# Ledger of designs, part 71: designed miniproteins, single chains

Each design is a single chain, and the fold is of that chain. pLDDT is the mean over its residues in the fold that is shown.

## One batch from the design tools (miniprotein)

Design m2468
Fold by ESMFold2-Fast:
Structure m2468 (fold): chain A 90 residues (1-90)
Amino acid sequence: SMLEEIEKLAEEIVELFENKAPKEEIVEQLRRLLELIREAMRENPNPSREELELLIRVAYGVIQAARLLEDKELEEEAEEVLKELEKLSE
């Protein structure tokens, strides 16, 4: 499922950080992760609470990673995704 792909990619990104992969490689995978979140939102515009909570946690993780990498553009992109997800929780 899309959620399983998102969780797996998030785990792979953690491994990239642990292995000290190049910043550009990590940023590329983080951008891919944000696109998978956007795709999940498009495929299911009425997500369950559990699905929404997972997507919000992953988006927060991307914000934290962007801050660690000092990538302001990625941080702002991830913050916009988080805002879109929070609107769905209403």
Scores: mean pLDDT 87

Design m2469
Fold by ESMFold2-Fast:
Structure m2469 (fold): chain A 108 residues (1-108)
Amino acid sequence: TVADGIRAAREGARQAAELVRRDNVDPKRTRSTLALLDMSISAADQALLNVENAEASEDPSRYRKSAISSLDLGRDAALGGRRVSSPSVRPALDAVAEALAATRATLR
């Protein structure tokens, strides 16, 4: 389901955060990357809430649009994290962005 896709993307972001904390070669990049991953996680949580509201609503269109906006925000945050992160953790940030984009595509 879309909700399962969002939960998987959120878990991926949490795992990416653990990799970033272990690969603490540059503390400034680590802090910036973790802040952007936190934004991706928060955006995924907001998207999940909007998907659940859409399923409960007689007019789901507003909630679907809000979920899409939240997923786009989360993806952009993950891509921002990739740009400021150390090279070793960039593939994990790319995977988070890809998971959020794939989930967004299922909301069409």
Scores: mean pLDDT 86

Design m2470
Fold by ESMFold2-Fast:
Formats: sequence, C-alpha cells, structure tokens
Structure m2470 (fold): chain A 65 residues (1-65)
Amino acid sequence: MTERVGPTVLKETIGNRLLFRSTDGTLLAVIDKETGRILEEHNPEEINGEEAAIIVGESIRLMVD
C-alpha cells in the first residue's frame, strides 16, 4: 500500500518493510516494521530536513508501538 506522508515523500509497505520514496520514485530510506529501525538510508548528509523528520518520526512511532 502506497501513502503520501509529506509534500515530497511517499510511504510504501512491502512485507515487513516500510519504503520511503520521493514523489519521482527515488528510494530514500527503508525501515523495519517490527523494530522501527532504519535499515537503509539515502545519503544522510544530503537528505532534505523535512524528509529526514518524516522518516525519523515514523521510526520513533513504530518503536513506541
């Protein structure tokens, strides 16, 4: 299931992974649904602050649940 979670960010659920993509389809990050841990990051030094906040926020939400 694909969901728009920010102006430039889409969230897609594939199995036990959450994939965060830009609106052009570029993969930004992968989060484990069971642990909330970020498994893969698009170059963290160049990631947009809003995109980073969305990804980190979802990770924290999953860790609290």
Scores: mean pLDDT 73

Design m2471
Fold by ESMFold2-Fast:
Structure m2471 (fold): chain A 109 residues (1-109)
Amino acid sequence: MKYFESFKEIVEEMEKIKENPEKYKELLEEIKERLKKDKELKDALEVLYYAIKTGNNKIPEELLDKVKLFVIELSEKFKLDPSLVLGAALYVVSKLEDFSEEHAKELLK
């Protein structure tokens, strides 16, 4: 599937993960490990989450392509809908929001 057009649609997918995290624990662990190994992917997902949270629909295509490839790969591996995989990735990133404040402060110095 393509990315959702609105933050509300993506939040609904994140809520599905939150409702049954045990069902998705293997996916969530794979996402966490992937983000530790691929800083560019982590940054891309953090920027995407921030853009969606702020209602900014103008996301760079290169950033979207990086995230799309990741979502398709995990969707095929776990046999889950790509939109649900994106929701899971953004859910993982949302838990790192407190750390992104420190990163933003360092970036602005």
Scores: mean pLDDT 70

Design m2472
Fold by ESMFold2-Fast:
Structure m2472 (fold): chain A 109 residues (1-109)
Amino acid sequence: SATEEELKKYGVPSLEELKIELLNLQLELNKRIMELLEKDVEKAKEALRSVADSLEAKAKETTDPEIKEYLLEQAKRYREMAELEKEDMLKALKEVEAELEKRIEELKK
């Protein structure tokens, strides 16, 4: 029988480790969009829409209902951010960054 210790021994990531990886990927994308926003607002908007499309695609491949719901909610949020003006978009991206950092810290407990 597979115990939690046996799964760790064989390098199988836990659900929490998979969630942390997903959140870290979202943080990296968020940072790149903020950098892009400083250079070209229209390209930042295109990047937000592209991220939303990617999150929706991942949601279709995801079997875990909690992760699927999270991905769809985040996709909607990124699509809504793409319709904002530069200053409001930056504020929204900073809010997402703070929320992601908090979620990662909670999962590490």
Scores: mean pLDDT 78

Design m2473
Fold by ESMFold2-Fast:
Structure m2473 (fold): chain A 76 residues (1-76)
Amino acid sequence: SLDDVVALLLDPSPAVRGSALAELTTPLGERAGPDDLLRGAEVVVSQLSPEEIARLLAEETDPVVRAALEAAVARL
């Protein structure tokens, strides 16, 4: 579920957080790349309230995942 994916985005492991976003965007049969992280972040932020987005950004410590989330929010 989306709630489970959001919970994984708050995991202390950067690898777990990156994998959670990538899972939302990985095409069938293809390896997730940097563009897939941004696409996953765009899907997540489009489905969340502004308050939920603010919490997710405040709790994200991985610079790559945080950059993808910030870029996705800027594109809304």
Scores: mean pLDDT 64

Design m2474
Fold by ESMFold2-Fast:
Structure m2474 (fold): chain A 85 residues (1-85)
Amino acid sequence: SEVERLFETAKREIEKLREELTDPEAIEKLEEALEELERALEWLRKNREKLSDLEIAQLATGAVLRAIGLAIDGVLIQRKKKAEE
């Protein structure tokens, strides 16, 4: 499905970013991002029959954008700490 492809792509990219991080606080933000994606996908799967395809796409996009925001926060945390060394 389009939703599963979107979440799989987002998860793959976030996991790649996580591999490049060494700061515990930065890693925690990437873990929060992955948990947000898993929670959102589970909720969408449970409520699929109650939603139109467009509503599912909109909610899935919102969840992915939120997860990307958390991942960016993690990258910025590590970048800031490294710059202040």
Scores: mean pLDDT 84

Design m2475
Fold by ESMFold2-Fast:
Structure m2475 (fold): chain A 98 residues (1-98)
Amino acid sequence: GMTPEERERQRRQAEEVLKKTEKAIEEGKDRVDLEIRDAGPVVWTAVLRGMNRLLEAGIYDITVDLDPPVDFVPDPETREELARLEQLQNERDAQRRR
């Protein structure tokens, strides 16, 4: 399990992600880039909540950058959903390039 210090670092990063999300909504941003470092489950939950919040506000240009990349493997259902979202994004990009 994580140490108390690691849990606190994850919590702070999660709060920063959510704060950046709310600031982007308040400022009426068209695009949001989320930069994530050493992400654990708490930070990933914050990223997903932030993305849902941005989508609800009409912000669809969202990028998530991992630095460093995390050894996080989604469960099979999440993996299938991510694959479906990637396919939908590819189809939208193909339609825009016509």
Scores: mean pLDDT 69

Design m2476
Fold by ESMFold2-Fast:
Structure m2476 (fold): chain A 63 residues (1-63)
Amino acid sequence: EAEPPVTEEIEKEFREWVEKGRANLSLPKEVAEALLEAVEAVLRGEVSAEEAEARLEARVAAL
């Protein structure tokens, strides 16, 4: 068991979210892409998880 940083937890959560959404056909592809970009920005340390979430919500609202 590695002690994953918060970043890895976010990545794991996004992957589960995407799989659940895909299985239920509830998550639009554009939302999944926006989520992936947000997670990558957090992983690169460019934005916080909170900032990434805000950007994702803005992207979804703009769709």
Scores: mean pLDDT 66

Design m2477
Fold by ESMFold2-Fast:
Structure m2477 (fold): chain A 97 residues (1-97)
Amino acid sequence: DLLAKAEEAYAAGKWDEARAYATAALRERAAELEAAGPGRGLELRREHAALLADWLEREAEVFAEKYGLDLEEFRAFLARQRAEVERLIAEERAALA
C-alpha cells in the first residue's frame, strides 16, 4: 500500500510525498524484521533477504532517484536490513542443528 502510494505521488510529480511514503514503507519492513523473532518462519526471512539483496544490487539507484532518497543512506539502510535478516536466518539454522 505505502509503496503504491509512493509510485502514485511520484507519477504526479510530488517528490516530497513520494519520499515520505517510500521511507514509511521501508521503516515498516524494518520494524517487522525486528519483531519477527522466533516463530515467523525461515521462509519469510529468506524472502526478505532476497528482496533486500535484489534492491541493493539492481534497484537501489533507480529507486533512490525515483523517490528522492539519498543513495548512500538508502544503501546503508538496505545493507543493515539484509545483515539483520541474514543473522536471524543463521540463528534459526543453528537452533535446528
Scores: mean pLDDT 66

Design m2478
Fold by ESMFold2-Fast:
Structure m2478 (fold): chain A 80 residues (1-80)
Amino acid sequence: PPVSGRLTVTLKDPARVEEVARAIREAVSAVPGVLAVTVEVAGPDRLLVYVVAEDEEALRRAAEAASAVPGVESVELTVL
């Protein structure tokens, strides 16, 4: 069954929040098995990324994709 997760993303530079949010949306949406993505700005250097995926492996790949985006300092995955 589909699973839901939340990525808590910390940014290196708060001045680039809009650019990094767009890049994360694109990178995570491109992951096979990701069904839906919502990106929220939660603070100057914080994004919350809500992901619906086919399975937990796709959620882990989504977290890896977000971590690879330039300007991302850290990503924490919470399975919902």
Scores: mean pLDDT 86

Design m2479
Fold by ESMFold2-Fast:
Structure m2479 (fold): chain A 65 residues (1-65)
Amino acid sequence: MERKYTKEEGEKAVKEYEELKKQPDSPVTRARRGFYLRIAELAGVMTEEQKKELEKLRKEVEDFL
């Protein structure tokens, strides 16, 4: 069953994502950014720019499967 996230949880996830964007780029920070963007997507608070970044991160994961 799909877990529903509140708008507040989604906004918190966006803040975590923005903090992670300030950190050096690494596989770990990319994975964490994708995780928080997914929460924001499920909460319905994503911007178009964040949607594009999540799709880019998804493609990177698919390349390793």
Scores: mean pLDDT 73

Design m2480
Fold by ESMFold2-Fast:
Structure m2480 (fold): chain A 77 residues (1-77)
Amino acid sequence: VAEAFRKGVMEILKEEFGIEAKSPEDVEKIARENPEVRRALEKAAETYAHLDEQFSPEEAIKAALEVLREELRKAKA
């Protein structure tokens, strides 16, 4: 579950923000250097936590990754 979410985060960062993260440590560094990315990740994590009780893990991950994508698009624009 956590690994699927991390993989999705790395893919979205590359696609929407143009940043290629090679490890979870790179994601943390990117979040520290880019407050907008950190905020997007925090919102995605909150979404996952809220939905995890009502939906399947796959659905919760999908919704959280969509929130991440939307927030990064706003930051890029």
Scores: mean pLDDT 74

Design m2481
Fold by ESMFold2-Fast:
Structure m2481 (fold): chain A 108 residues (1-108)
Amino acid sequence: GREAGRRAGEAGREAARRGDAEGAGRAAEAAGREAMRGATRAGDGVSAAAAGIAAAGGTAAAMLGDPESAGRSAEAAGGAAERAGRAGPEGEEGARRAAERAEEEARR
């Protein structure tokens, strides 16, 4: 969970460093969505809520053309994925998917 959460956050931060608000926002949305699914299956409602908020924040930042805020939302999604991973195997699966999807979306 921990390494996967960091990878998800890093993908969004790298897109943000390039000035790619849309890429960073897509990374945050994808990571947050997968973390929310994993946390929900693991029974961790707090991490699921945090992941959903991070996903929404990333999308909003992207719409506003704010790469820095979108990158911070990806970091928040990564943190939620790490916490979901600690809740159980389903959370760990969600964290892995969050990293993979964030990296994929950041490259678009």
Scores: mean pLDDT 86

Design m2482
Fold by ESMFold2-Fast:
Structure m2482 (fold): chain A 88 residues (1-88)
Amino acid sequence: MRDTVARALLVAVRLAPEVGLELEFEPGWVTTADSGETFYVPIGPLTRLSPEEREEAVRRIVETWGLSEEQVRQAEAEADAALRALRE
């Protein structure tokens, strides 16, 4: 479940500037009460993130959600597939 949410966040961050998506998530860092785990969630409309803020958001998502490089590549492939589907 957590990996699915983290991958969705990565896809959203990467797709937002390409498709004009304005998705908003709950701001900042999210800590679950039961586990004490801290997760990074992007704030504000994703289309408004600068390139530097997008790279930082991707880095923080990967780091705090514990994604592997392969999971990141899979999220990028999913974003690319979504873009192709929208263009075709």
Scores: mean pLDDT 62

Design m2483
Fold by ESMFold2-Fast:
Structure m2483 (fold): chain A 64 residues (1-64)
Amino acid sequence: MRITVRVTEDNGALDVATGKVYKKGDVLELADPRFSPDGDHITGIDVATGNPVLLDSSKVEILS
């Protein structure tokens, strides 16, 4: 499964492999998205980089 997400606030998403922080307005395509048990975070693989990404659910918008 893949979803497209937009980061709605600065620091709303983090590349776990590199430590790179995504910025407001960044759009990511995520492979195999998973929600944390509390629903506060989404994890997945950024299709563009192949790296795992951690997203703050309150700071991203799911587009598709």
Scores: mean pLDDT 82

Design m2484
Fold by ESMFold2-Fast:
Structure m2484 (fold): chain A 68 residues (1-68)
Amino acid sequence: DEQLKEIQKEWLEARDKADELRDKGLELIKKYPSDKEKVAEGEKLLEDATKLMEETLEKAKKRLEEIK
């Protein structure tokens, strides 16, 4: 089903982007754990990744319910 493949593609693209943000955030925190500014930057990236995944999940759920 092409619609299911499109939803999967959008989900995977969002996950890839969120994983990149998460990896960057974790690296900043890991590399500079005592640097408050860099830790805050890393935490912001983790927050952005979480928000992206939450928004993408809600959109995917709605579209999947329409297909079932």
Scores: mean pLDDT 82

Design m2485
Fold by ESMFold2-Fast:
Structure m2485 (fold): chain A 59 residues (1-59)
Amino acid sequence: SEAVEELAKYLKEKYGLSDEEAEEIARQTVAFAEALGLTEKKHLLSLADTFAEGDLRGR
C-alpha cells in the first residue's frame, strides 16, 4: 500500500534501515494502526518511530 511505501522510505531516511527492515516495520505499523482505527498520516509516522526505536534498542 502507499502508506507502507511512504513509511518504509521515511524509516530508511531517518534511521538508516535496510529496505527489508524498513518494509517490515512499515507493514507492522500500518496493520497496528488499522486495527486501532488510526488513519491519519501523523499517527502512522509516530507509531513507525516508536516501532523503529524499539527495534533498535532491543539489539
Scores: mean pLDDT 78

Design m2486
Fold by ESMFold2-Fast:
Structure m2486 (fold): chain A 56 residues (1-56)
Amino acid sequence: KSFSVEITEDTDFDAVAEKIAELVPGMSAEAARTLLLALFESGELRVGDTLVARSA
């Protein structure tokens, strides 16, 4: 299974975090949201990027 989303200024990070948590065993939506926000703040994830998450 895979999930992809284009990151925009209006991206719902809570919804994205829930989808990532569904695909990654042992990851909570809170942990996924924290990771996404940290990546966005550090510039590792930017507006215009396409985020792809796949089941391990």
Scores: mean pLDDT 76

Design m2487
Fold by ESMFold2-Fast:
Structure m2487 (fold): chain A 85 residues (1-85)
Amino acid sequence: SKEDFIKRVKEELEKIKTLSPEDGLKYLNQFLDDAIETTTDEDVLLRLGEIQIKILRRRVFYGASVEEVVEYGLELLEKMVKELE
């Protein structure tokens, strides 16, 4: 359900915050890949895809540090959670 998905995202966000920036980025990318592959909600799929592209663009084109990329990804996921509630 959407409620179960929101709960999972909140738990994953807290997990990422406990990791080093490098491990946090790897975990964030793996979470996004898994969530995109497994979601059956079109609205959730589109939102996750946009987040993944924004994270990739910040890493590749804007010279952001690993820490800044992780912080940006967390902000985007937290915003998505608030919009889905």
Scores: mean pLDDT 88

Design m2488
Fold by ESMFold2-Fast:
Structure m2488 (fold): chain A 71 residues (1-71)
Amino acid sequence: SPAEQELLQHLNVAENALNAGDLETARQAHNQAALIVKQVGFSNLSEESQKKYLDIDVRLGVEDIKRAVLA
């Protein structure tokens, strides 16, 4: 669907930003992806989209924990 293509584009931006250490860009892209997930419904996404979304979500959660512990 067009919404799922847009989701994957945001997830690719978030992944590239995470790989570059750009956490702010990664969070912004993930937030946009999360809005699409809410609109479409997570269970209505392809398995590939679900796995990619969860991978980025977990990676960002780990970075949030690291920041909280170091603060």
Scores: mean pLDDT 86

Design m2489
Fold by ESMFold2-Fast:
Structure m2489 (fold): chain A 92 residues (1-92)
Amino acid sequence: MEELEKKVKEAEERVKKSTDPLEQARAYIDLATAYLELGDYEKAVQAAEKSIEVAPDSPEAVRAYALMATAYRKLGDEEKAEEWIRRAQAAG
């Protein structure tokens, strides 16, 4: 738990300090991953969405699609999960 909370703080700091959209996108992926491990699926969705917003045509966006699918599945939204799985498959 404490190590995951550290990863959240480190990812938030990287987002704040970075001026590069790709580095911000990577930091948001790490943030979304940490929230998934903590069981905070709503925050995981928000972080993954931010990764897509800052770098939509990137490998990080493809990772964000997969994280969105996982988070929505955990939230019980199977239709949204399937949508993001298709996006991940089409882009990767």
Scores: mean pLDDT 82

Design m2490
Fold by ESMFold2-Fast:
Structure m2490 (fold): chain A 83 residues (1-83)
Amino acid sequence: MLSEEQIREEAELALLRMELAILKRFLEKAKKDEELREEALKYIDEVIERAREALERATDPEVKAELQEVIEELEKLKKELEE
């Protein structure tokens, strides 16, 4: 039992990684456009919050470690946009 929960944890991690990759691709454009930068910063904050919630719910130590890495990368992107 619990295979559905394991699949959901992996799927949530995969979605967060995809959102991180998308944000990285738009970073250069967001740096040059004030409106896009503001929207990107808001979106990053929302993704960080969802990642933190996922980390609190996660039971698999490997998933927890990867979620922590995603949070660290998102925080780094936020700092790069704020600079």
Scores: mean pLDDT 81

Design m2491
Fold by ESMFold2-Fast:
Structure m2491 (fold): chain A 80 residues (1-80)
Amino acid sequence: GLSEEQIRQLLLQKFKELIDQAVKEGKLSEEQGKEMLEKFTEMLKKSPVDMLAAVATLPPIFQEIFGQALRQTSEEIEAM
């Protein structure tokens, strides 16, 4: 199976991909995308419990992208 660090790296990659796509679609500005990626990167340094608590305090669009990244990462792990 994947290590915790490998899972975090995959999740970060999915955040970057989803944020880039949202910027391309005009759902986010480049500035908003950078802020979101920075916040997600900081959250990944927390424990899983603290990370989930932090996500609950974010704006709805951040929560949506986070949820999509988790789903895509889970699907990729299941496909391995």
Scores: mean pLDDT 77

Design m2492
Fold by ESMFold2-Fast:
Structure m2492 (fold): chain A 68 residues (1-68)
Amino acid sequence: SPEEERVRRVAREAIEEIERNREDAKVWAEQVLRVARVAGIEAAPVEPDTAEEAIATIRAIERLARER
């Protein structure tokens, strides 16, 4: 669906941004919120502790969007 395609595209872009900024916690939080917003998920206002956690969260959001 167009919604699933958009979530997948934004998730890919978000992960690429995190990979370029692996030391910047603000980028991790911003990209997680961006993907959650596009997927229509109200994310808890918690910041990821690592770049790996942020990427894992984005992957989980992408998976949830496909299962709807």
Scores: mean pLDDT 78

Design m2493
Fold by ESMFold2-Fast:
Structure m2493 (fold): chain A 79 residues (1-79)
Amino acid sequence: ADEALAIFEKILELAKEFIEALRKKDFDKAKKISEEIQKLMEELGKVMDTLTPEQKEEMKKKMREVQEEIKEVLEELEK
């Protein structure tokens, strides 16, 4: 459980850095961060079964919030 939560926390921090890189139009940095996030998501998938249903639901909520923020930033960049 602790390992899964630590990996998820790393993903959230990287997602924040990814959003900031997109806002600054630093696409090279954003690409590197996205690759690191993908690797951590694969590692998280291997340990997801150690989480309680409540922890999984909370993680889903936080992921939805991050996805919405990324969507908003991408919409701002469409000009």
Scores: mean pLDDT 80

Design m2494
Fold by ESMFold2-Fast:
Structure m2494 (fold): chain A 97 residues (1-97)
Amino acid sequence: SEATLRAAAEELERMAAILRAARGSSPEAQKAVAKYVAERLTELADQLAGTPIAEELRKVAELAKKAAELSGDREKTNEMLEEAARQAERAADLLRA
Protein backbone atom coordinates (compact mmCIF):
# COMPACT_ATOMS: atom_id res chain seq x y z
CA SER A 1 0.00 0.00 0.00
CA GLU A 2 1.01 3.67 -0.34
CA ALA A 3 1.04 4.02 3.45
CA THR A 4 3.37 1.01 3.76
CA LEU A 5 5.77 2.42 1.14
CA ARG A 6 5.76 5.83 2.87
CA ALA A 7 6.50 4.23 6.25
CA ALA A 8 9.35 2.21 4.69
CA ALA A 9 10.81 5.37 3.10
CA GLU A 10 10.69 7.22 6.45
CA GLU A 11 12.38 4.27 8.18
CA LEU A 12 15.13 4.19 5.51
CA GLU A 13 15.72 7.93 6.01
CA ARG A 14 15.97 7.37 9.81
CA MET A 15 18.39 4.46 9.30
CA ALA A 16 20.57 6.57 6.98
CA ALA A 17 20.75 9.34 9.62
CA ILE A 18 21.67 6.82 12.34
CA LEU A 19 24.43 5.31 10.16
CA ARG A 20 25.92 8.75 9.42
CA ALA A 21 25.76 9.75 13.10
CA ALA A 22 27.72 6.60 14.00
CA ARG A 23 30.67 7.65 11.81
CA GLY A 24 33.64 8.58 14.00
CA SER A 25 32.04 6.91 17.04
CA SER A 26 33.71 4.16 19.07
CA PRO A 27 34.10 0.76 17.35
CA GLU A 28 31.59 -0.75 19.80
CA ALA A 29 29.01 1.96 19.03
CA GLN A 30 29.58 1.55 15.27
CA LYS A 31 29.04 -2.23 15.49
CA ALA A 32 25.89 -1.83 17.61
CA VAL A 33 24.39 0.75 15.22
CA ALA A 34 25.30 -1.21 12.08
CA LYS A 35 23.84 -4.42 13.55
CA TYR A 36 20.63 -2.60 14.56
CA VAL A 37 20.21 -1.10 11.07
CA ALA A 38 20.89 -4.48 9.38
CA GLU A 39 18.26 -6.21 11.56
CA ARG A 40 15.68 -3.42 11.08
CA LEU A 41 16.07 -3.30 7.27
CA THR A 42 15.91 -7.11 7.08
CA GLU A 43 12.57 -6.94 8.94
CA LEU A 44 11.33 -4.30 6.46
CA ALA A 45 12.49 -6.41 3.49
CA ASP A 46 10.53 -9.39 4.89
CA GLN A 47 7.40 -7.20 5.20
CA LEU A 48 7.82 -6.11 1.56
CA ALA A 49 8.75 -9.60 0.31
CA GLY A 50 8.06 -10.22 -3.37
CA THR A 51 8.59 -6.55 -4.36
CA PRO A 52 11.68 -5.12 -6.13
CA ILE A 53 12.23 -2.74 -3.20
CA ALA A 54 12.70 -5.71 -0.84
CA GLU A 55 15.86 -6.59 -2.81
CA GLU A 56 17.19 -3.02 -2.42
CA LEU A 57 16.45 -3.15 1.34
CA ARG A 58 18.35 -6.46 1.60
CA LYS A 59 21.35 -4.91 -0.20
CA VAL A 60 21.44 -2.04 2.32
CA ALA A 61 21.06 -4.54 5.19
CA GLU A 62 24.01 -6.53 3.78
CA LEU A 63 26.21 -3.40 3.69
CA ALA A 64 25.26 -2.59 7.30
CA LYS A 65 25.99 -6.19 8.31
CA LYS A 66 29.44 -5.99 6.66
CA ALA A 67 30.14 -2.74 8.55
CA ALA A 68 29.24 -4.48 11.83
CA GLU A 69 31.62 -7.37 10.99
CA LEU A 70 34.62 -5.18 10.17
CA SER A 71 37.43 -5.51 12.72
CA GLY A 72 39.70 -2.68 13.80
CA ASP A 73 39.75 -0.60 10.59
CA ARG A 74 38.10 2.69 11.57
CA GLU A 75 38.49 4.30 8.12
CA LYS A 76 37.00 1.28 6.30
CA THR A 77 34.13 1.07 8.80
CA ASN A 78 33.33 4.79 8.31
CA GLU A 79 33.43 4.27 4.52
CA MET A 80 31.02 1.32 4.73
CA LEU A 81 28.64 3.20 7.06
CA GLU A 82 28.53 6.10 4.58
CA GLU A 83 27.91 3.73 1.64
CA ALA A 84 25.07 2.02 3.54
CA ALA A 85 23.55 5.45 4.38
CA ARG A 86 23.69 6.55 0.72
CA GLN A 87 22.05 3.33 -0.47
CA ALA A 88 19.32 3.71 2.17
CA GLU A 89 18.63 7.28 0.96
CA ARG A 90 18.43 6.07 -2.66
CA ALA A 91 15.99 3.31 -1.68
CA ALA A 92 13.86 5.91 0.18
CA ASP A 93 13.83 8.12 -2.95
CA LEU A 94 12.62 5.17 -5.06
CA LEU A 95 9.75 4.57 -2.61
CA ARG A 96 8.77 8.26 -2.70
CA ALA A 97 8.82 8.46 -6.52
Scores: mean pLDDT 82

Design m2495
Fold by ESMFold2-Fast:
Structure m2495 (fold): chain A 99 residues (1-99)
Amino acid sequence: AAEAERLAREIAEAVLAGDKEKADEILEEFLKKYGNDPEALLLAADAILEAAEQAKTKEQVELALELLRKLLKNAPDDRLLINSVIGKILRVIGLLLDL
């Protein structure tokens, strides 16, 4: 949905701004609206990972990791989504170790 894409973009922008409070608020809204939509949740996870890969500071990468962990904790019991989010978490940890 176009709204899911906009919210995912806004989460990514908040990560790149280092705005933890805004990122948490937008993710909470996303989970409330799309918490049972694996495709929408994967879109949010992809946006967060892309923000982490573009991030220039450790704090931005750590924020992305925190958001992916919150998404995983609240994810529906969908194996493909869970495996995809875990893979993204591992990649973000790798980015953090290279900083």
Scores: mean pLDDT 86

Design m2496
Fold by ESMFold2-Fast:
Structure m2496 (fold): chain A 66 residues (1-66)
Amino acid sequence: SELIRNAELADEHARGLEAKAAELRQQAQQLSSSPISKQLQAAADQYQKAADGAREAAERLREEAE
């Protein structure tokens, strides 16, 4: 099913975004004394939000395929 394939691609995209969010949070912790730490945390939050959206899209595609 094209819908299932697209759901798998959305999950793969979400995994990449989640990994980037984790990386940015780790960098923010290492730079916690730096003014940029808050910017890195905000960027991580944006990547996590995008990942959550991709996961929701994957779930909708799977539901439509049923």
Scores: mean pLDDT 87

Design m2497
Fold by ESMFold2-Fast:
Structure m2497 (fold): chain A 71 residues (1-71)
Amino acid sequence: EDIVVTGVFDRPLTPEEVEAVKEALLSVPGVKDVRVIQLDDGRTVVSVWVENEEAAEAARKVLEDHGATVL
């Protein structure tokens, strides 16, 4: 039903970087929600809820272009 794409940054993101990634992901047609979680180990996890596989592929590209490892 709902597809979730997860990207991991091996570093903390600045507030500016969080905004840029979130805006880029939300601009993808078919993206329903974006959650950014700063982990206590210094990594940042970005989870994207998408409507379909085309949106999932686009979200994966956005995450990779911003330097995330996509799970």
Scores: mean pLDDT 84

Design m2498
Fold by ESMFold2-Fast:
Structure m2498 (fold): chain A 68 residues (1-68)
Amino acid sequence: SMAEKEARLAELERNFQKVLDKITDPELKAKLEELYKETVEKIKAAQTLEEIDRLLEEFERRATLLII
């Protein structure tokens, strides 16, 4: 449903802000912002909650690698 998609987008935004707060390097910030925008568009286009959950997991993995 749209409400579920909106909730997942809000979760993505919260996770994005948490990782962004840990980064001081402008290049890494730009990469994270690019990943965030890409993931937002993919979630908006997604047809199933399973696809959205996979996209959220992919974002978490890729974002975490930027701060390790």
Scores: mean pLDDT 86

Design m2499
Fold by ESMFold2-Fast:
Structure m2499 (fold): chain A 79 residues (1-79)
Amino acid sequence: MKEELKIDENLTAVLDGETGKVSIKDSQGNVLAEGVIGLSAVVTKDGVTYVANVVDSNTAFVYETEGDKTTLKGILHTT
């Protein structure tokens, strides 16, 4: 099962609960970065860094970092 979180108009995070992989995709569906447990998916765009961190096979946290400020954008959770 796959869950999706829209980060912004051009970026979407996708967690695949069958594989435990997270991906960050552009608006065209191109994979920009991938992550698994222990290896985050990281994309930097326009001075902002987006990190999708897989904490277990069913859960990923998506963060936005700009300068010294980190914000939780959302949580991906599969069954």
Scores: mean pLDDT 82

Design m2500
Fold by ESMFold2-Fast:
Parts: C-alpha cells; sequence; structure tokens
Structure m2500 (fold): chain A 99 residues (1-99)
C-alpha cells in the first residue's frame, strides 16, 4: 500500500541519518523495523531465510560488527534507498554464515 511505502521511506531515511550521526544502536533498531515491513520472500538474496531469522541475526550482531558491515557495504555513500540497505543486510547474513 501507499502507507507501507511511506513507512519504509521514513524508516530508510531515519536509518541513513542514524548512520551519518554514528548512532549505530539506533540504526540497528531502524533496520529491524525495516526488515519487519519487507516482503523478504520476494527478494532473492534472502532465499532460505525467514523474516524472524534475519531479525535475530541483526539483533545478535554486535555494534562493532554492525558498524564494520555498514562501512564495508556502503562506506560514506550511505543513502535512504533500498539498494545500500539490502547490501548491509546481505553482508550481515554472510558474516553470520561464517560463524
Amino acid sequence: SLEKLLELKELGEKFAEAIKKGDYEKAKEYLIELIKKLDLSKIPVFKGYSIEEVIDIVKSTSLEDFKKAVEESVGENISSSFGPILKIIKKLLEEAEKK
């Protein structure tokens, strides 16, 4: 719905601003809320993961590892668009699989 699209845009903007401010704790919270509103079953990079599993991986990721994943995925080019956000989620999943 239009309302869901607006919610996702607002959460993406809050996420990007939290990253720019170095507030990785708030950025992590906004990312979890974004994931809850995404239809992950339709995104190929999340094949084999449930929304709950992705959320648990993000929650279990330390703030240091989360910051590293952001820096390695997007660096200083963070934006509110889904491309950068999906790259960060993919990086978090890849790092979790290495454990």
Scores: mean pLDDT 75

Design m2501
Fold by ESMFold2-Fast:
Structure m2501 (fold): chain A 64 residues (1-64)
Amino acid sequence: MKEVAREVAEKLREIGDQIDEALALARREVGAQVEAMRAAGAPGEEISALMQEALARQLRRLAG
């Protein structure tokens, strides 16, 4: 009765790999904007929103 746990662990690993790739792509897409925003003293909430939108966009691209 460890087969379901194995399948879930393998699927979580695949999801983790996709998230890591999406994070790398998101950093490439908006990294310069994030650094410019930090240098300008932009609120962390705005920077977080930009990063979350970029990550969601890249995750959607990898999943589709």
Scores: mean pLDDT 78

Design m2502
Fold by ESMFold2-Fast:
Structure m2502 (fold): chain A 89 residues (1-89)
Amino acid sequence: DLDLTPEELEEALEVGLEQALLTIAEGVRAGRLEEAERAIDWLSETTGIPKEEIRERVAAIQALSEEERAARKAELAARAEALNARREA
């Protein structure tokens, strides 16, 4: 039992997906192409999202400036922390 409300579950899944996409984008940027491709394969199989759609979303993140990527990473971390804090209350 995950003990999540439907809203908390939806938020957790969305944050998890966006964090995974950001991690894959950082991997591609760092030249870890094989690791990134394996992560795309796993994410597609796990979520049911087509690999091409995942690649497009990763490419969109890569097109962001360094400042925009840092802001996105901070936003997702804050959302994950807020979700964890709600579960402890």
Scores: mean pLDDT 77

